# Designed miniproteins, single chains, continued (5): the designs that were tried, part 25

Each design is a single chain, and the fold is of that chain. pLDDT is the mean over its residues in the fold that is shown.

## One batch from the design tools (miniprotein)

Design m16833
Fold by ESMFold2-Fast:
Structure m16833 (fold): chain A 68 residues (1-68)
Amino acid sequence: SDEEIEELARLYKEKALETEGIDLSLEEAKRRVTNALKAGLSAEELRELIEKGELDKLDRLVLQRILA
């Protein structure tokens, strides 16, 4: 849902700043979350990875699935 994507995107944006020092726009964070969902990650898996600050692992999983 749009509400769930927005929630995950805000969390991703916050964690990217905290863990990587990168201030992503909400639009870019939404794009990253949407790409992960399209790559077959569940919203539950995404939330867990984001909450743990494992953004590099999340991005790598997305790339692995897109490139497969």
Scores: mean pLDDT 82

Design m16834
Fold by ESMFold2-Fast:
Order: C-alpha cells, then structure tokens, then sequence
Structure m16834 (fold): chain A 89 residues (1-89)
C-alpha cells in the first residue's frame, strides 16, 4: 500500500530528526539526552523496517499494527526531544 510506504517514510524522517538532535546534545556534553534520543530513533527505525517487511510480504494486518506502533514511537520521541530542549533552556 502507498499509504504504508508513506508512513514508513515519515517514521524514517522522525528517526533522522532525533538522531540529529542526539548529535547536538552530545556536542553540548549531554550524553544522557543524546543516548536517550538515539535509542528512540533506533526503535522508530526498527518499526519502519517492520512496516516495509510486512508490506513486501503482503501482510496488511501486520503493516497496520507496526504503523500504529510507529506513530506512538514518533510521539514519544517528539515529547522526549521537547523535554530535553526545555531542560537546557
């Protein structure tokens, strides 16, 4: 489904944004925030890979489940990034 591929792309972009933020926090000496954001990015990357795998296998039910997990992980990642930025402001 084109929709599932689009959702996987959104997940991959969110993971890239979190990895970029992790690099910025690491440059500031905040290794704890950097590590947390890298771990969230990794989880989103894995979920996106699962979506693509299910789509390739024709398993729309599996793809749907992992899209839902990915949307939740993106939300958690964005909240974590916002909280980290607020701590250093």
Amino acid sequence: SEEFLKKAEEMEQAARDLRRAAEEFRALGDEESARKLDELAKRIEDLATSVLSYVSGGDNSGAEKYVEKGEEAIREGREALKAAKERIA
Scores: mean pLDDT 88

Design m16835
Fold by ESMFold2-Fast:
Structure m16835 (fold): chain A 81 residues (1-81)
Amino acid sequence: APHIRIAVAVPEELREEVRAALERLAEALAARGIEASYEILPSGEEALAALDSGEADIAIVIGEDGSVSEFRISERARAIL
């Protein structure tokens, strides 16, 4: 099955809420035959670096207000989705 790795940076106060959302996303992708894993990183710089190094296929940076401040997806992930 195709596998997608998600790197996410989120403020500590929103960490459990975002984790719950990522678990729901992983379940939705699994229903489509796509395996998803995620890693919560302490900074947006680290999430974007994981995407640039190929350690992650999607990078999401969440701001202090809970909005998505940055979203990037690799060509590999686009081909799978």
Scores: mean pLDDT 82

Design m16836
Fold by ESMFold2-Fast:
Structure m16836 (fold): chain A 63 residues (1-63)
Amino acid sequence: SRAERLGIRLVLEAPEELREELAEAIRKILDSPSREEAMKIVESIENPEIKEAALEVAEAKFG
């Protein structure tokens, strides 16, 4: 899907120290059954760069 491809690209472009946390956040967003559940995951993210990337993937998945 478009969201999955975006997620892969964002992880690859991320600094090495953020990749694990970003990949896990994106996995949770992609596994979310609804926009509401995805947004709860985004809101739980403390790192602003990871939060922004997770939000982009959520928007790509749920429109």
Scores: mean pLDDT 86

Design m16837
Fold by ESMFold2-Fast:
Structure m16837 (fold): chain A 69 residues (1-69)
Amino acid sequence: MIYVTVEPGKESEVEEKIEETLKKLGAKSFSIKRVYLNILRVEVEGVDLNKAIEELNKIEGVLSARLVE
């Protein structure tokens, strides 16, 4: 799974951009859940996780995206 740290106040905008990014990468399925105030947990299937992390880190308002496990 991927954890995304978001700039405070941009959580909804970043969530929308994450969804668009994962769809463009060809994700079969994904879920995005707010785990803490500015941290999103992203679960995704059907994409290269390393490439997904690189693309998520390019999104405006993302402070960091990292793989866990």
Scores: mean pLDDT 83

Design m16838
Fold by ESMFold2-Fast:
Structure m16838 (fold): chain A 57 residues (1-57)
Amino acid sequence: MASQAEIDEARAAIGNKFVLVTTRDGRYRAILPGGETAEADDVETLIERARALLESL
């Protein structure tokens, strides 16, 4: 599970261009400005996927 510090770090790493949500099943979800979503089992993978999606928008 991600701590609040890990969530804050994830937001900082992507420049506050997404909303990070922890799902009820323990997965992480990022909601991007274009309505695209990224999901991952860990915060590091979520950051990488969200960044790739942001660059494609």
Scores: mean pLDDT 66

Design m16839
Fold by ESMFold2-Fast:
Structure m16839 (fold): chain A 72 residues (1-72)
Amino acid sequence: MKKVTFKYIPAVFPKELIDKAIEEAKKRGYDVTVVEVKGSLEEIVQAVKEMLADPEQREIYRIARKIFLESG
């Protein structure tokens, strides 16, 4: 089971969608710890860059994006 710390950015996705993505990731064998990122736009941009550098965080975001697209 892969352990991953997911930086949740409320400005990018609603919490409800992220919660669903985390449940799906747990079903796929990820042990996910969620940390909420708050602050200015510049702080959010920096957090996004750091998240995109982490393949495990990118995978959780990919799951969230897929759920979002399938819901619309």
Scores: mean pLDDT 71

Design m16840
Fold by ESMFold2-Fast:
Structure m16840 (fold): chain A 87 residues (1-87)
Amino acid sequence: DLAEEEEILRRIGRLLLEKYKKLKEMIEKGASLEEIKAAVEAMAAEAEALVAAGAPALPDEELEKLKKEIEEIIKEAREIVAERRKK
């Protein structure tokens, strides 16, 4: 189902972008390192759950691309936490 595949991809991408923006807002507002760390781990867990739920409807190639994109977003978020701790 092409419509289902497209909707899943759009939804996952949008949710990850929204979570990343919220994480940056938390940092700008001076949230604690523990709060930021918890938000990053929650984002990682939700991203993994979304990929698992979408996997049956996605072609293997698209699923692998999505996993890689999610890994990069989570890596960037964790780097923000590391920089915040450093400074």
Scores: mean pLDDT 71

Design m16841
Fold by ESMFold2-Fast:
Structure m16841 (fold): chain A 87 residues (1-87)
Amino acid sequence: SEVSMEEMLEKLIKELKEAGAEVEVKEEDGKYTIKVKFDGKEHEYEVSSQEELLLVAAKLSLELGKILGADPDEIAAVQAAIEAFEA
């Protein structure tokens, strides 16, 4: 892929923020923490790799899309991509 993992993560974070979410990501002691706030709820995850961080960001984007009433076909496509990535 001509898109780096860092660029994919930045795009997902931007999409979450444009959808009205507050997003914070930090790295410390070889671990990554992602915190996303939307719809009066806070979601926080600690992961041990950039790959896991990207996966969590994608899952949070999927959940926000469901809450905002995104196209069911687009939601299904993103879900299938997440499942393929975890395989």
Scores: mean pLDDT 74

Design m16842
Fold by ESMFold2-Fast:
Structure m16842 (fold): chain A 91 residues (1-91)
Amino acid sequence: VEDLLKALEGLFRGLDPDGDGYVTKEEARAWLLSLGLTEEEADEIIARVDPDGDGRLTFEEFMEALRLVYEKKGFEELKKQIDEALKAYRS
């Protein structure tokens, strides 16, 4: 879990070059498209993790987005690992 959390933090930092603790909607969308999602699927996931529509994702929201990607692709074991990482982050 700790190694996965660190890997996710590294990935998030790669998408947040300014280090402000947020990934823009545009950066998150581009990342989701790079994972093989359609624009419609990427927009659906972003809408679910950014319900206020502020155009920015926190690290927690970013992990929720990845969880939804794994759920959509049927990667149940990876989804479970993200669930554990989210639980550790929230605790």
Scores: mean pLDDT 75

Design m16843
Fold by ESMFold2-Fast:
Structure m16843 (fold): chain A 67 residues (1-67)
Amino acid sequence: SAIDHLEEAIEYIKKGDLEKALEALGKASRLAKSPEALQHIKAAAWYIQSNDPEKAIEHLKKAIEIE
């Protein structure tokens, strides 16, 4: 499910494996049903690339709540 991949992405962010985190977000994006959740996933990907992992995790938690 989208939630499983979002949780996987959070764990990879915590481990510092940003490549695997972005891969998991790609899978979550393809499975996401809510446009609002998709916006949070996109924001999280931007924060990962901007070296702000805490904000990335906040957005992913919101995406999980919406899905």
Scores: mean pLDDT 86

Design m16844
Fold by ESMFold2-Fast:
Structure m16844 (fold): chain A 89 residues (1-89)
Amino acid sequence: DELKKLEAEYKKLQDDLKKEREDSLNSMMGVGTPTTPLGISVRDFLQSISSGNVEEQKKSMEELDKQLEDFKKKQKKADELKKKIKQLS
């Protein structure tokens, strides 16, 4: 069942994206311990700013940029899956 497979993949992506969004917001607010790569990269970037170490800031910013790009790619994939599900429904 192609439709069920696509719906399961879409749900997993939405759950992952929601977790990454919540984790990133919590990291920005300085609460909790991040478990997602995006949340961890946000925390590490903020910690690097507090450390005053320019090399750590540069490295953590590059990692944050990478994780933000990956997040955008997941969002686009979720949008494409939603369109495909709608076409098959």
Scores: mean pLDDT 84

Design m16845
Fold by ESMFold2-Fast:
Structure m16845 (fold): chain A 74 residues (1-74)
Amino acid sequence: SAVDKILRAIETGDFSGLSSAESALALAIRARSPALIAQVLREHPELVPLAEKLIPRLDPERAAVVREALAQVR
């Protein structure tokens, strides 16, 4: 699934099988930057449901920055 591929990219740096937009999201989450995540989600609003699905699968620190970014794009 797209969720599992992005989680692998965030955890290991393996971006295989991801789109350019999905890779940008994974890189922003790896950087732990709410501002970068928010920028990616504004450019690719179709990724918002995917970002929401990632939250329960991420560690608490990364989950928190994704939640903060989602608050900024709404």
Scores: mean pLDDT 87

Design m16846
Fold by ESMFold2-Fast:
Structure m16846 (fold): chain A 85 residues (1-85)
Amino acid sequence: MQEALEQARKNRDNLSKVQQILDDVLEALDNPEVQKLYNQALLYYNYGDIDTAVYYFQKAGSLLDPLSQEVLDIFLEVLKRRAEE
């Protein structure tokens, strides 16, 4: 239990830099639905539920322009590589 809490803290710190880049992209789109799904995904990622986080990121991606989806795909690849562990 304590190990999972410690890991969640580290995940939050690591996510902050990647989150800043993704946040800028999503805010520039001015799409509240995309923002809502992104925040939901971020919440589950910090909680340690990678599968649920990926699900919400994929839903957000379906609402983006095809070009913007490439940025999201890169982020999902990073998450998948981490979940592989």
Scores: mean pLDDT 63

Design m16847
Fold by ESMFold2-Fast:
Structure m16847 (fold): chain A 80 residues (1-80)
Amino acid sequence: SKEYEEALKVHQELVDAIVKAYQALKAGNESEAQKYLDTARELLKKLREILEKSTDPEVRKFLENMIEIAETLIKELEAL
């Protein structure tokens, strides 16, 4: 579905932002890391909006799992 395709696209962008935040932290670039963490937070919000509109149980389960994993990773990076 178009909704599932949009969710996958947003998820890919979210993973990219998290990876870039991690790379920035490893390089000691706190301002760049914060920029990517902010981007990750915005993308996470978009995934939650897709979840709220979804009625397909399999799509909902997939989105819930993606959101939980991403939220945990973002929180761990923010705690560094």
Scores: mean pLDDT 86

Design m16848
Fold by ESMFold2-Fast:
Structure m16848 (fold): chain A 74 residues (1-74)
Amino acid sequence: MEEEIREQLRRVIEVARETIAANPGDAVLVKAAENQIALLERLLADLEGVFEEIAKKMGVSVEEVKKKLVQGFE
């Protein structure tokens, strides 16, 4: 479950890297893709902290939050 969320985030990061590789002369596009990668890497690093905060606010377990998020990925 948690691994599926991480795999989706890693896939989006991979697409951003491919965008940089395909458009190395477009400084604006490269910078935008780099910013997206940085944001997603921060999310991956603090994913557990985010789940814990949501679980506390909702009054449910971290496992319940993870299950609902996996369902949301379709």
Scores: mean pLDDT 74

Design m16849
Fold by ESMFold2-Fast:
Structure m16849 (fold): chain A 66 residues (1-66)
Amino acid sequence: SAAEEAARYASLAGQAAAEGNAEEAKRYVELASKAGGSDVVPDLERAADPEKAELYAARAYTAAAS
């Protein structure tokens, strides 16, 4: 599902950021936004932060748990 894909990309974005791979982190944030929230895609241009992907991951984990 889209939520599960967003969670996966969010986790990858967090890992890449922790490793210092800013370019990979940004790419995974873009993928997480596209998978989990088409309505927030325009915001991605400015944000480009792992926090957006982490938010999607949290929501996806909650949905998967139910």
Scores: mean pLDDT 59

Design m16850
Fold by ESMFold2-Fast:
Structure m16850 (fold): chain A 66 residues (1-66)
Amino acid sequence: SALAEAMAAAGAKFAAAVEELLKQTPAEDMTGSVSQDEESASATVVGPKGTVSASATKDGTVTVTK
């Protein structure tokens, strides 16, 4: 439950940050990457106007950087 809640929160914050970046840059000018292991999940979007990264861990830690 804590992991699922953390992933949902991380995803929501990441989506909001990416949406703000998309207002300034077309999606075709962005590159994305996703990585996951058994204890964490992360996603990064890189564009000419900035970079947005988000991660969530099984312990419920959420980090979003832009």
Scores: mean pLDDT 73

Design m16851
Fold by ESMFold2-Fast:
Structure m16851 (fold): chain A 86 residues (1-86)
Amino acid sequence: EELYKPNEELKELLKKAGIKSDVVTRGELFAALGDYIVREGLGDPEDPRVADLKDSLLGKIFGKDRIDFSKAQELREAIEKYTEKV
């Protein structure tokens, strides 16, 4: 399984989600992001596959105000931009 080293901003988000490791799998990373969105109430009430990231830590990290989790390829590419493969 591929391991990823997150940048410093993403590490802060992962630490808040309870991940203390310097490297994460893609599955752990996606699970932590999903948990963060649920905890912060960022999910769109009309479409739970979409999250409003405006003014959130996650929005600052991705540089986007909105993300669609049904677009797995686009989400994967965004994650890989903010992580380095180990």
Scores: mean pLDDT 69

Design m16852
Fold by ESMFold2-Fast:
Structure m16852 (fold): chain A 86 residues (1-86)
Amino acid sequence: SSKEYREEVEELVRRAEEAIRAGDVAAAAEVVAEAARRGLLPALLRIVEMLLEAGLLDEVLALLPPELAAQVRALAELIALGKAIQ
């Protein structure tokens, strides 16, 4: 249901926040890969935004498969563009 979907999104975002606060780049990369594999786009967008704000995006991208790294980079560019227009 939509409730279970929302709970899964919130759980992945929470795990990413914990990894980022700990400076655990490997754990952050695992959460990004899981969000992408599960197709949880709202979680992926929020996690990428948090990685940009924390300055950890490039380190996480280095740990991702090349195809996923390219997709995450594209999302980060869209997020950055959105913030620049505001």
Scores: mean pLDDT 85

Design m16853
Fold by ESMFold2-Fast:
Structure m16853 (fold): chain A 69 residues (1-69)
Amino acid sequence: KLEEFKEKLREEALRLGASEEAAELLAEAGVYIVQENYKKANELIKKARSLGAPTQAIIKVTNEAVKLR
């Protein structure tokens, strides 16, 4: 069921203008936020940003993950 959540985050990131690679990184970061591994989540978010992930996609994914925590 965590796999379904990860896929949902990936789709949301893509919809908000992230590339496929950045969306995968943001979805993985969201899973780490749910697991309270903020260090790894922040590392993945930084990498997604370097690949051109829009700020709106980052905010949306992180907010959804924090709500599920």
Scores: mean pLDDT 84

Design m16854
Fold by ESMFold2-Fast:
Structure m16854 (fold): chain A 75 residues (1-75)
Amino acid sequence: KLPKEIQDIIGKEKASLAEVIGDVLQYLVDKGLIDPETGLVDLSGSPLGKITGKSRLSLAELISAVVEYIDKNAK
């Protein structure tokens, strides 16, 4: 079972890591959270901010943080 913070973003209780990564990337695109000038993700006011502990980070850092969060908090 995925952590609630991940479920709130992707709408699924269970998914593979590949599905979670794909759904998170789609969420970022749909919400316009990627800064086209810097390539950084702005998580201000996003549930992803709670997962990462950061308001701005790179896509690679975000994916790593999401994977680590699931690994530590999945049931």
Scores: mean pLDDT 76

Design m16855
Fold by ESMFold2-Fast:
Structure m16855 (fold): chain A 85 residues (1-85)
Amino acid sequence: SMELPAEVQEALKGAVETTAKYASNRKGLSAGIAAALRAMGAAFEAQVLQEKGVMSQEEADRLGSEGARRAYRDGERAAEAAMKA
């Protein structure tokens, strides 16, 4: 099994914490799960590109972390909007 870089592992951990944060509200929970899935997708996409030699491990770590942070932020905004509705 491939071990994920530390930055990617931290991004995935953040996605799990976001999901837990919104567990008490169905709309917020749905938005949190969506944020987690986006963060995981960004992290794994960066890993695939690194494995294919398209980018360095450092670039993959940076892209995965940036993608995960973006997904988390978009998920937070969606959860806030869902909870206000």
Scores: mean pLDDT 62

Design m16856
Fold by ESMFold2-Fast:
Structure m16856 (fold): chain A 83 residues (1-83)
Amino acid sequence: IELGKPVPEELRKLPLLVVTPSGIEIFMKEIEKNGKKGYRLVAVKDGKIVGVVTVPSKEDIPEAVRRMIEAIERGETLREDKL
């Protein structure tokens, strides 16, 4: 999943975790990278991917969502991989 790209059809099939009044939508996908399991959070705004954050556990999701929303509302894009 690439920043700045249009939302793929497959992304719309993922669980939607949150939608903000500013129009940010955050989707979640369980992933595995290098034998480690994690959760990929994908933020969409105006039909574009504006944030991708991977966290190692479900307990990390609320803080990652908060940071994504803050960055995107400041006009930033955010990419973090913690796996």
Scores: mean pLDDT 77

Design m16857
Fold by ESMFold2-Fast:
Structure m16857 (fold): chain A 87 residues (1-87)
Amino acid sequence: SEAAKEKAIEEALARLKEKYPDLSEEEEKHIREQLEKLIEEEKEQAEEILKKIDEYEEKNSSSMSESEKETLEFSKYLAELLLEVKK
């Protein structure tokens, strides 16, 4: 249900804010959008997204800005949280 989806997103965001207390409103919005997309695409898509993030990081880590690295880490965390919720 939409209510269950929203609850999962809010719980994931609360956990992320615990780990990253300086998270900006723009970053939270981006994270929320990624969480909504991952939940709709199901668990298998979250696993594939996590793999693609790891591949991107391996290829581009030395050229990424701090902001890009932070966004990538957040995306990784979202995929991992979704996999945990779907277990």
Scores: mean pLDDT 68

Design m16858
Fold by ESMFold2-Fast:
Structure m16858 (fold): chain A 99 residues (1-99)
Amino acid sequence: MLPEPLRVAKGYFYLEFELPPELRDRVRDWTSLIEAIAEARERGLPARLVTDEEGLESWRRALREATGDEEEAERAMRTLEKAIKEGKIKFEKVPPPPG
C-alpha cells in the first residue's frame, strides 16, 4: 500500500512528490518510497517534506506508528535524513494552523 499523508496528535505533515511509473513500481516499503522520491527529485520532479514545528521528530514518531516495526522506521528515517542533507528532498516546517 502506498503511504498516505501522516498525522500526529501535535501536528500534520506529508510528503509532496511526483513519481514516474518506473519509480512507482520500485516502491515496496517506506524506505523504497523515500529512495524513489529522491531519485524523482534528481530528475527535476517535485519532492518536498512538509512537517510541523517539531520537524523530523514528528515524522519519526509517525513512521514508527505506520510501520509497526522500529527497525524499518529507523531505516526509513536514515534514508529520509540523508536525502534532505543531500538536497534531494526539500525540508519545510509548516506553522500550526491558525486558531
Scores: mean pLDDT 69

Design m16859
Fold by ESMFold2-Fast:
Structure m16859 (fold): chain A 88 residues (1-88)
Amino acid sequence: ELEKKREEALKNAVKSAINYLKNLGVSDEIIEEVQKKIDELIKNGTLTPETIAKLIMEALVKDGKFDEAERLAEVYGLSEEDIEEIRK
């Protein structure tokens, strides 16, 4: 029983996240992996802004964009320990 406005907001957040990765030049293969994980989270009802942020950081790390991943972590208030936990 999620309000339609919440579903719309999450869909817009997903679209923005995918566009952000594309704009940074992340490979299509990594973007497809992120999209599949997002689709699984939607199916399970576990998609949140935090899980979207973690998937973006994971994609940036996999693509070797460590500086961008660190900047994103600072914006979301994540420590180096939190980044290492996401890498596991």
Scores: mean pLDDT 71

Design m16860
Fold by ESMFold2-Fast:
Structure m16860 (fold): chain A 97 residues (1-97)
Amino acid sequence: MKLEEEVERALEELRRRVEEAGDERARELGREVEKELLEEKKYEKRAAEIGGLAAAVAASVEGLPEEKAREIGLKAAELAKEALEEARAGRLKRPAP
């Protein structure tokens, strides 16, 4: 299977789990972070989606400020970008044949 299809499936599973958590404010923050990463920072769609989901999960932690959740989302997007680039270049330990 293509890497993009596997990533899309994993993102859909994460989205479902975030929705099941029932924290509407955290989900909205995640969507805002994804939009900012796509429109302002020009990240690719998959990296931005991962960043948004990470921000939503972080925002669900009691007592964590929104600014900190946004920082976590940005770091997750940067790591996802690097991981996706490495995977597509076949430099990860288990590249698709």
Scores: mean pLDDT 71

Design m16861
Fold by ESMFold2-Fast:
Structure m16861 (fold): chain A 78 residues (1-78)
Amino acid sequence: DDAAELEAARPALEAARADRASLAPDRQLQLEAAELYAAGRTAEALRRLLDAVLARAGGTPEARERAAERLAELEAAE
């Protein structure tokens, strides 16, 4: 039972989330993006990565433009 197995893993997941909460906001967004990619939610993952780039001091305008362009393409596609 996947639900029971997930329940048994809950303390470890909660500890991992507590550790994540101690990270800088841009790092938290990067981890959220990785989780969304793993779940197959690519458009949301790219959106989260763009937010992480914006939160971080620096980052290139070209990288932001390309991320936004790719996100728009994915949102337009099915």
Scores: mean pLDDT 62

Design m16862
Fold by ESMFold2-Fast:
Structure m16862 (fold): chain A 76 residues (1-76)
Amino acid sequence: MDIEKAEKYRELGDDFERQGLYLSAAGMYRRSGDFYENAGDLEKAIEEYERAYKLAPDSMIGIESANKARKLKKEL
């Protein structure tokens, strides 16, 4: 359920990234991270949040994703 949703949003992010739609891709990666976090897969959640930040570091989505990744790293 949550892992399947996380994978779906990751695939959507990859599709937007291939199109050069980096802000949209970052939004999808952030949502993927949220679903991995809800599933308890903190390592994958961190990975997806860091993807969102990397693609859109100056955006609200990117900054919030970086903050989420930093918080989860303290729980590992």
Scores: mean pLDDT 86

Design m16863
Fold by ESMFold2-Fast:
Parts: sequence; structure tokens; C-alpha cells
Structure m16863 (fold): chain A 85 residues (1-85)
Amino acid sequence: MGVLKVDESEIDPEKLEKLREFFEKHRETIEANRPEWRQGEPLLSPEEMAREAIALYKAGATVEQLADLLGVSKEIAEEIRKILE
């Protein structure tokens, strides 16, 4: 999965930092729950994952789409959504 482009001025710095810390904290859980076809791919950095989550949210992604596209569980995707709301 690649990163989506988002204008930096549209990113809430507090939400970006909170998401980055969230992804760093949950890095092992995210890696363990990656789909088989992504096992062996380098994991995105916490900042890259945070930016991609914000881009997906702005694009109108559902919790299910966030989970699939970020390679995380639905529960983690729901927490991401709560941070971004």
C-alpha cells in the first residue's frame, strides 16, 4: 500500500502526532495482523501510517476500508476513526 497525498495545511498537527504515537505503540500488533500477501513487505513508518490514515479518512473511508487498506484490525481502525473525529 502506498501513501495518499494530503495537503499539510489540511492535517491537524495534534491528530497527526496522536496517530503517529498510536501506530508506534501498536506496531507489533499491526505487523502480527498483516495479511499473508503483505508478510515480508516493509511496514510503513508510524508517520507514514498516520498520514495515510488521515488521507483515507478525508477521502471518506469507512472503518472497514481503513482496516483493509492500512492492514489493521477493525478494532484498531475504529480507534483511528475516533482519533480523527
Scores: mean pLDDT 70

Design m16864
Fold by ESMFold2-Fast:
Structure m16864 (fold): chain A 94 residues (1-94)
Amino acid sequence: MSALEEVKKQLEEGEKKFEEGKRLYEEALATPAGVERVRLLKEAAKKFSEAADLFESVLDKLPEELKPEVQKKIEEAKRLAEEAEAEVEPTLKP
């Protein structure tokens, strides 16, 4: 595929992974402490990390006008991944 089509595809894939991460994180917060909650939190963190990686991989190929928006999404995804990971440790080691 062309580089431009690949960039658009990766941005869309990143956004979908970010949305999946949010859904999993919300499900985890609604789940009682235990193995299932830990699994959902780890899956959410992984999805947020994957979204951040996808956004970072295309950042240098974006027009300058779009870079600040994508950088903000990277920061949000990394923050949410850290928050989800932080929730895992208290659940495993109270």
Scores: mean pLDDT 80

Design m16865
Fold by ESMFold2-Fast:
Structure m16865 (fold): chain A 84 residues (1-84)
Amino acid sequence: SLLEALREAQKYIGLGALYLQKGDKKKAAEYLKKAADAVTDKDISDLLRKAADLVLESEEKGMQAMMEAMRKLAEAYQAAVAAA
């Protein structure tokens, strides 16, 4: 279901943030790509893929992109719950 897909994406973003905090940029990027694969929304998926690439280059830029993707994902989750 859409809600299950959004929960799965949120879980992977959380793991990505955890690994970034631990300094493991490669694991952070892997989990952000898994989050992108879990969402059907192309804009959110594209932002998560961009965040995955950016965390390898710059933790700051990657974190900013991840926060933007998390914000859009939370909005999509709230809309999906309200529609259910």
Scores: mean pLDDT 82

Design m16866
Fold by ESMFold2-Fast:
Structure m16866 (fold): chain A 91 residues (1-91)
Amino acid sequence: SPSTRRRVILQARLAVAGGSVSFNEMLLKNPTADIETVVADARATLAFAQEVLADLQADPSIPQSWIDKAQDTVKRAQELLAQAEAKLASQ
């Protein structure tokens, strides 16, 4: 059904957003990482995480646990971007 397909897509997008945050958190700890690239990817990851959260909040059938996870992902993406920008500014 269209509703089942939409939920599967939203769950996959939420997983991708979380994975992108985790990957960039690992890159930020790598002393050889290109910080300008990490900052650019962190900005894109934050925008994507915010879009996923908005789409989840717009659908009343979505479990609160998915919204909570998306809120945590947005929070982590904001912290990641702040850390990446601070590291770039210190170069």
Scores: mean pLDDT 89

Design m16867
Fold by ESMFold2-Fast:
Structure m16867 (fold): chain A 84 residues (1-84)
Amino acid sequence: SSVADLPEEPVDKELAFKLLEEAPFDLDKEKVKEKIEEMESVDAAKINEALAKYKKDPENEEARIELAAVLLAAAANVLKRLEE
């Protein structure tokens, strides 16, 4: 499955926060957590928008934080489905 195949799903914020806690990346984790808390749902459109911003300016901290938050939210939803 590709990112484009993901349906719109409510964000599993608890699992997304768990993934963020374990993630060994050089980003402001507090800012990433704030972005996850602001999300009600995640879908392919939101992921593609975050990716487009990142590709346009890969050094932009805000774009990196937004992409990390969206990908962690999407990953949490995928992992929840795999753990069923």
Scores: mean pLDDT 76

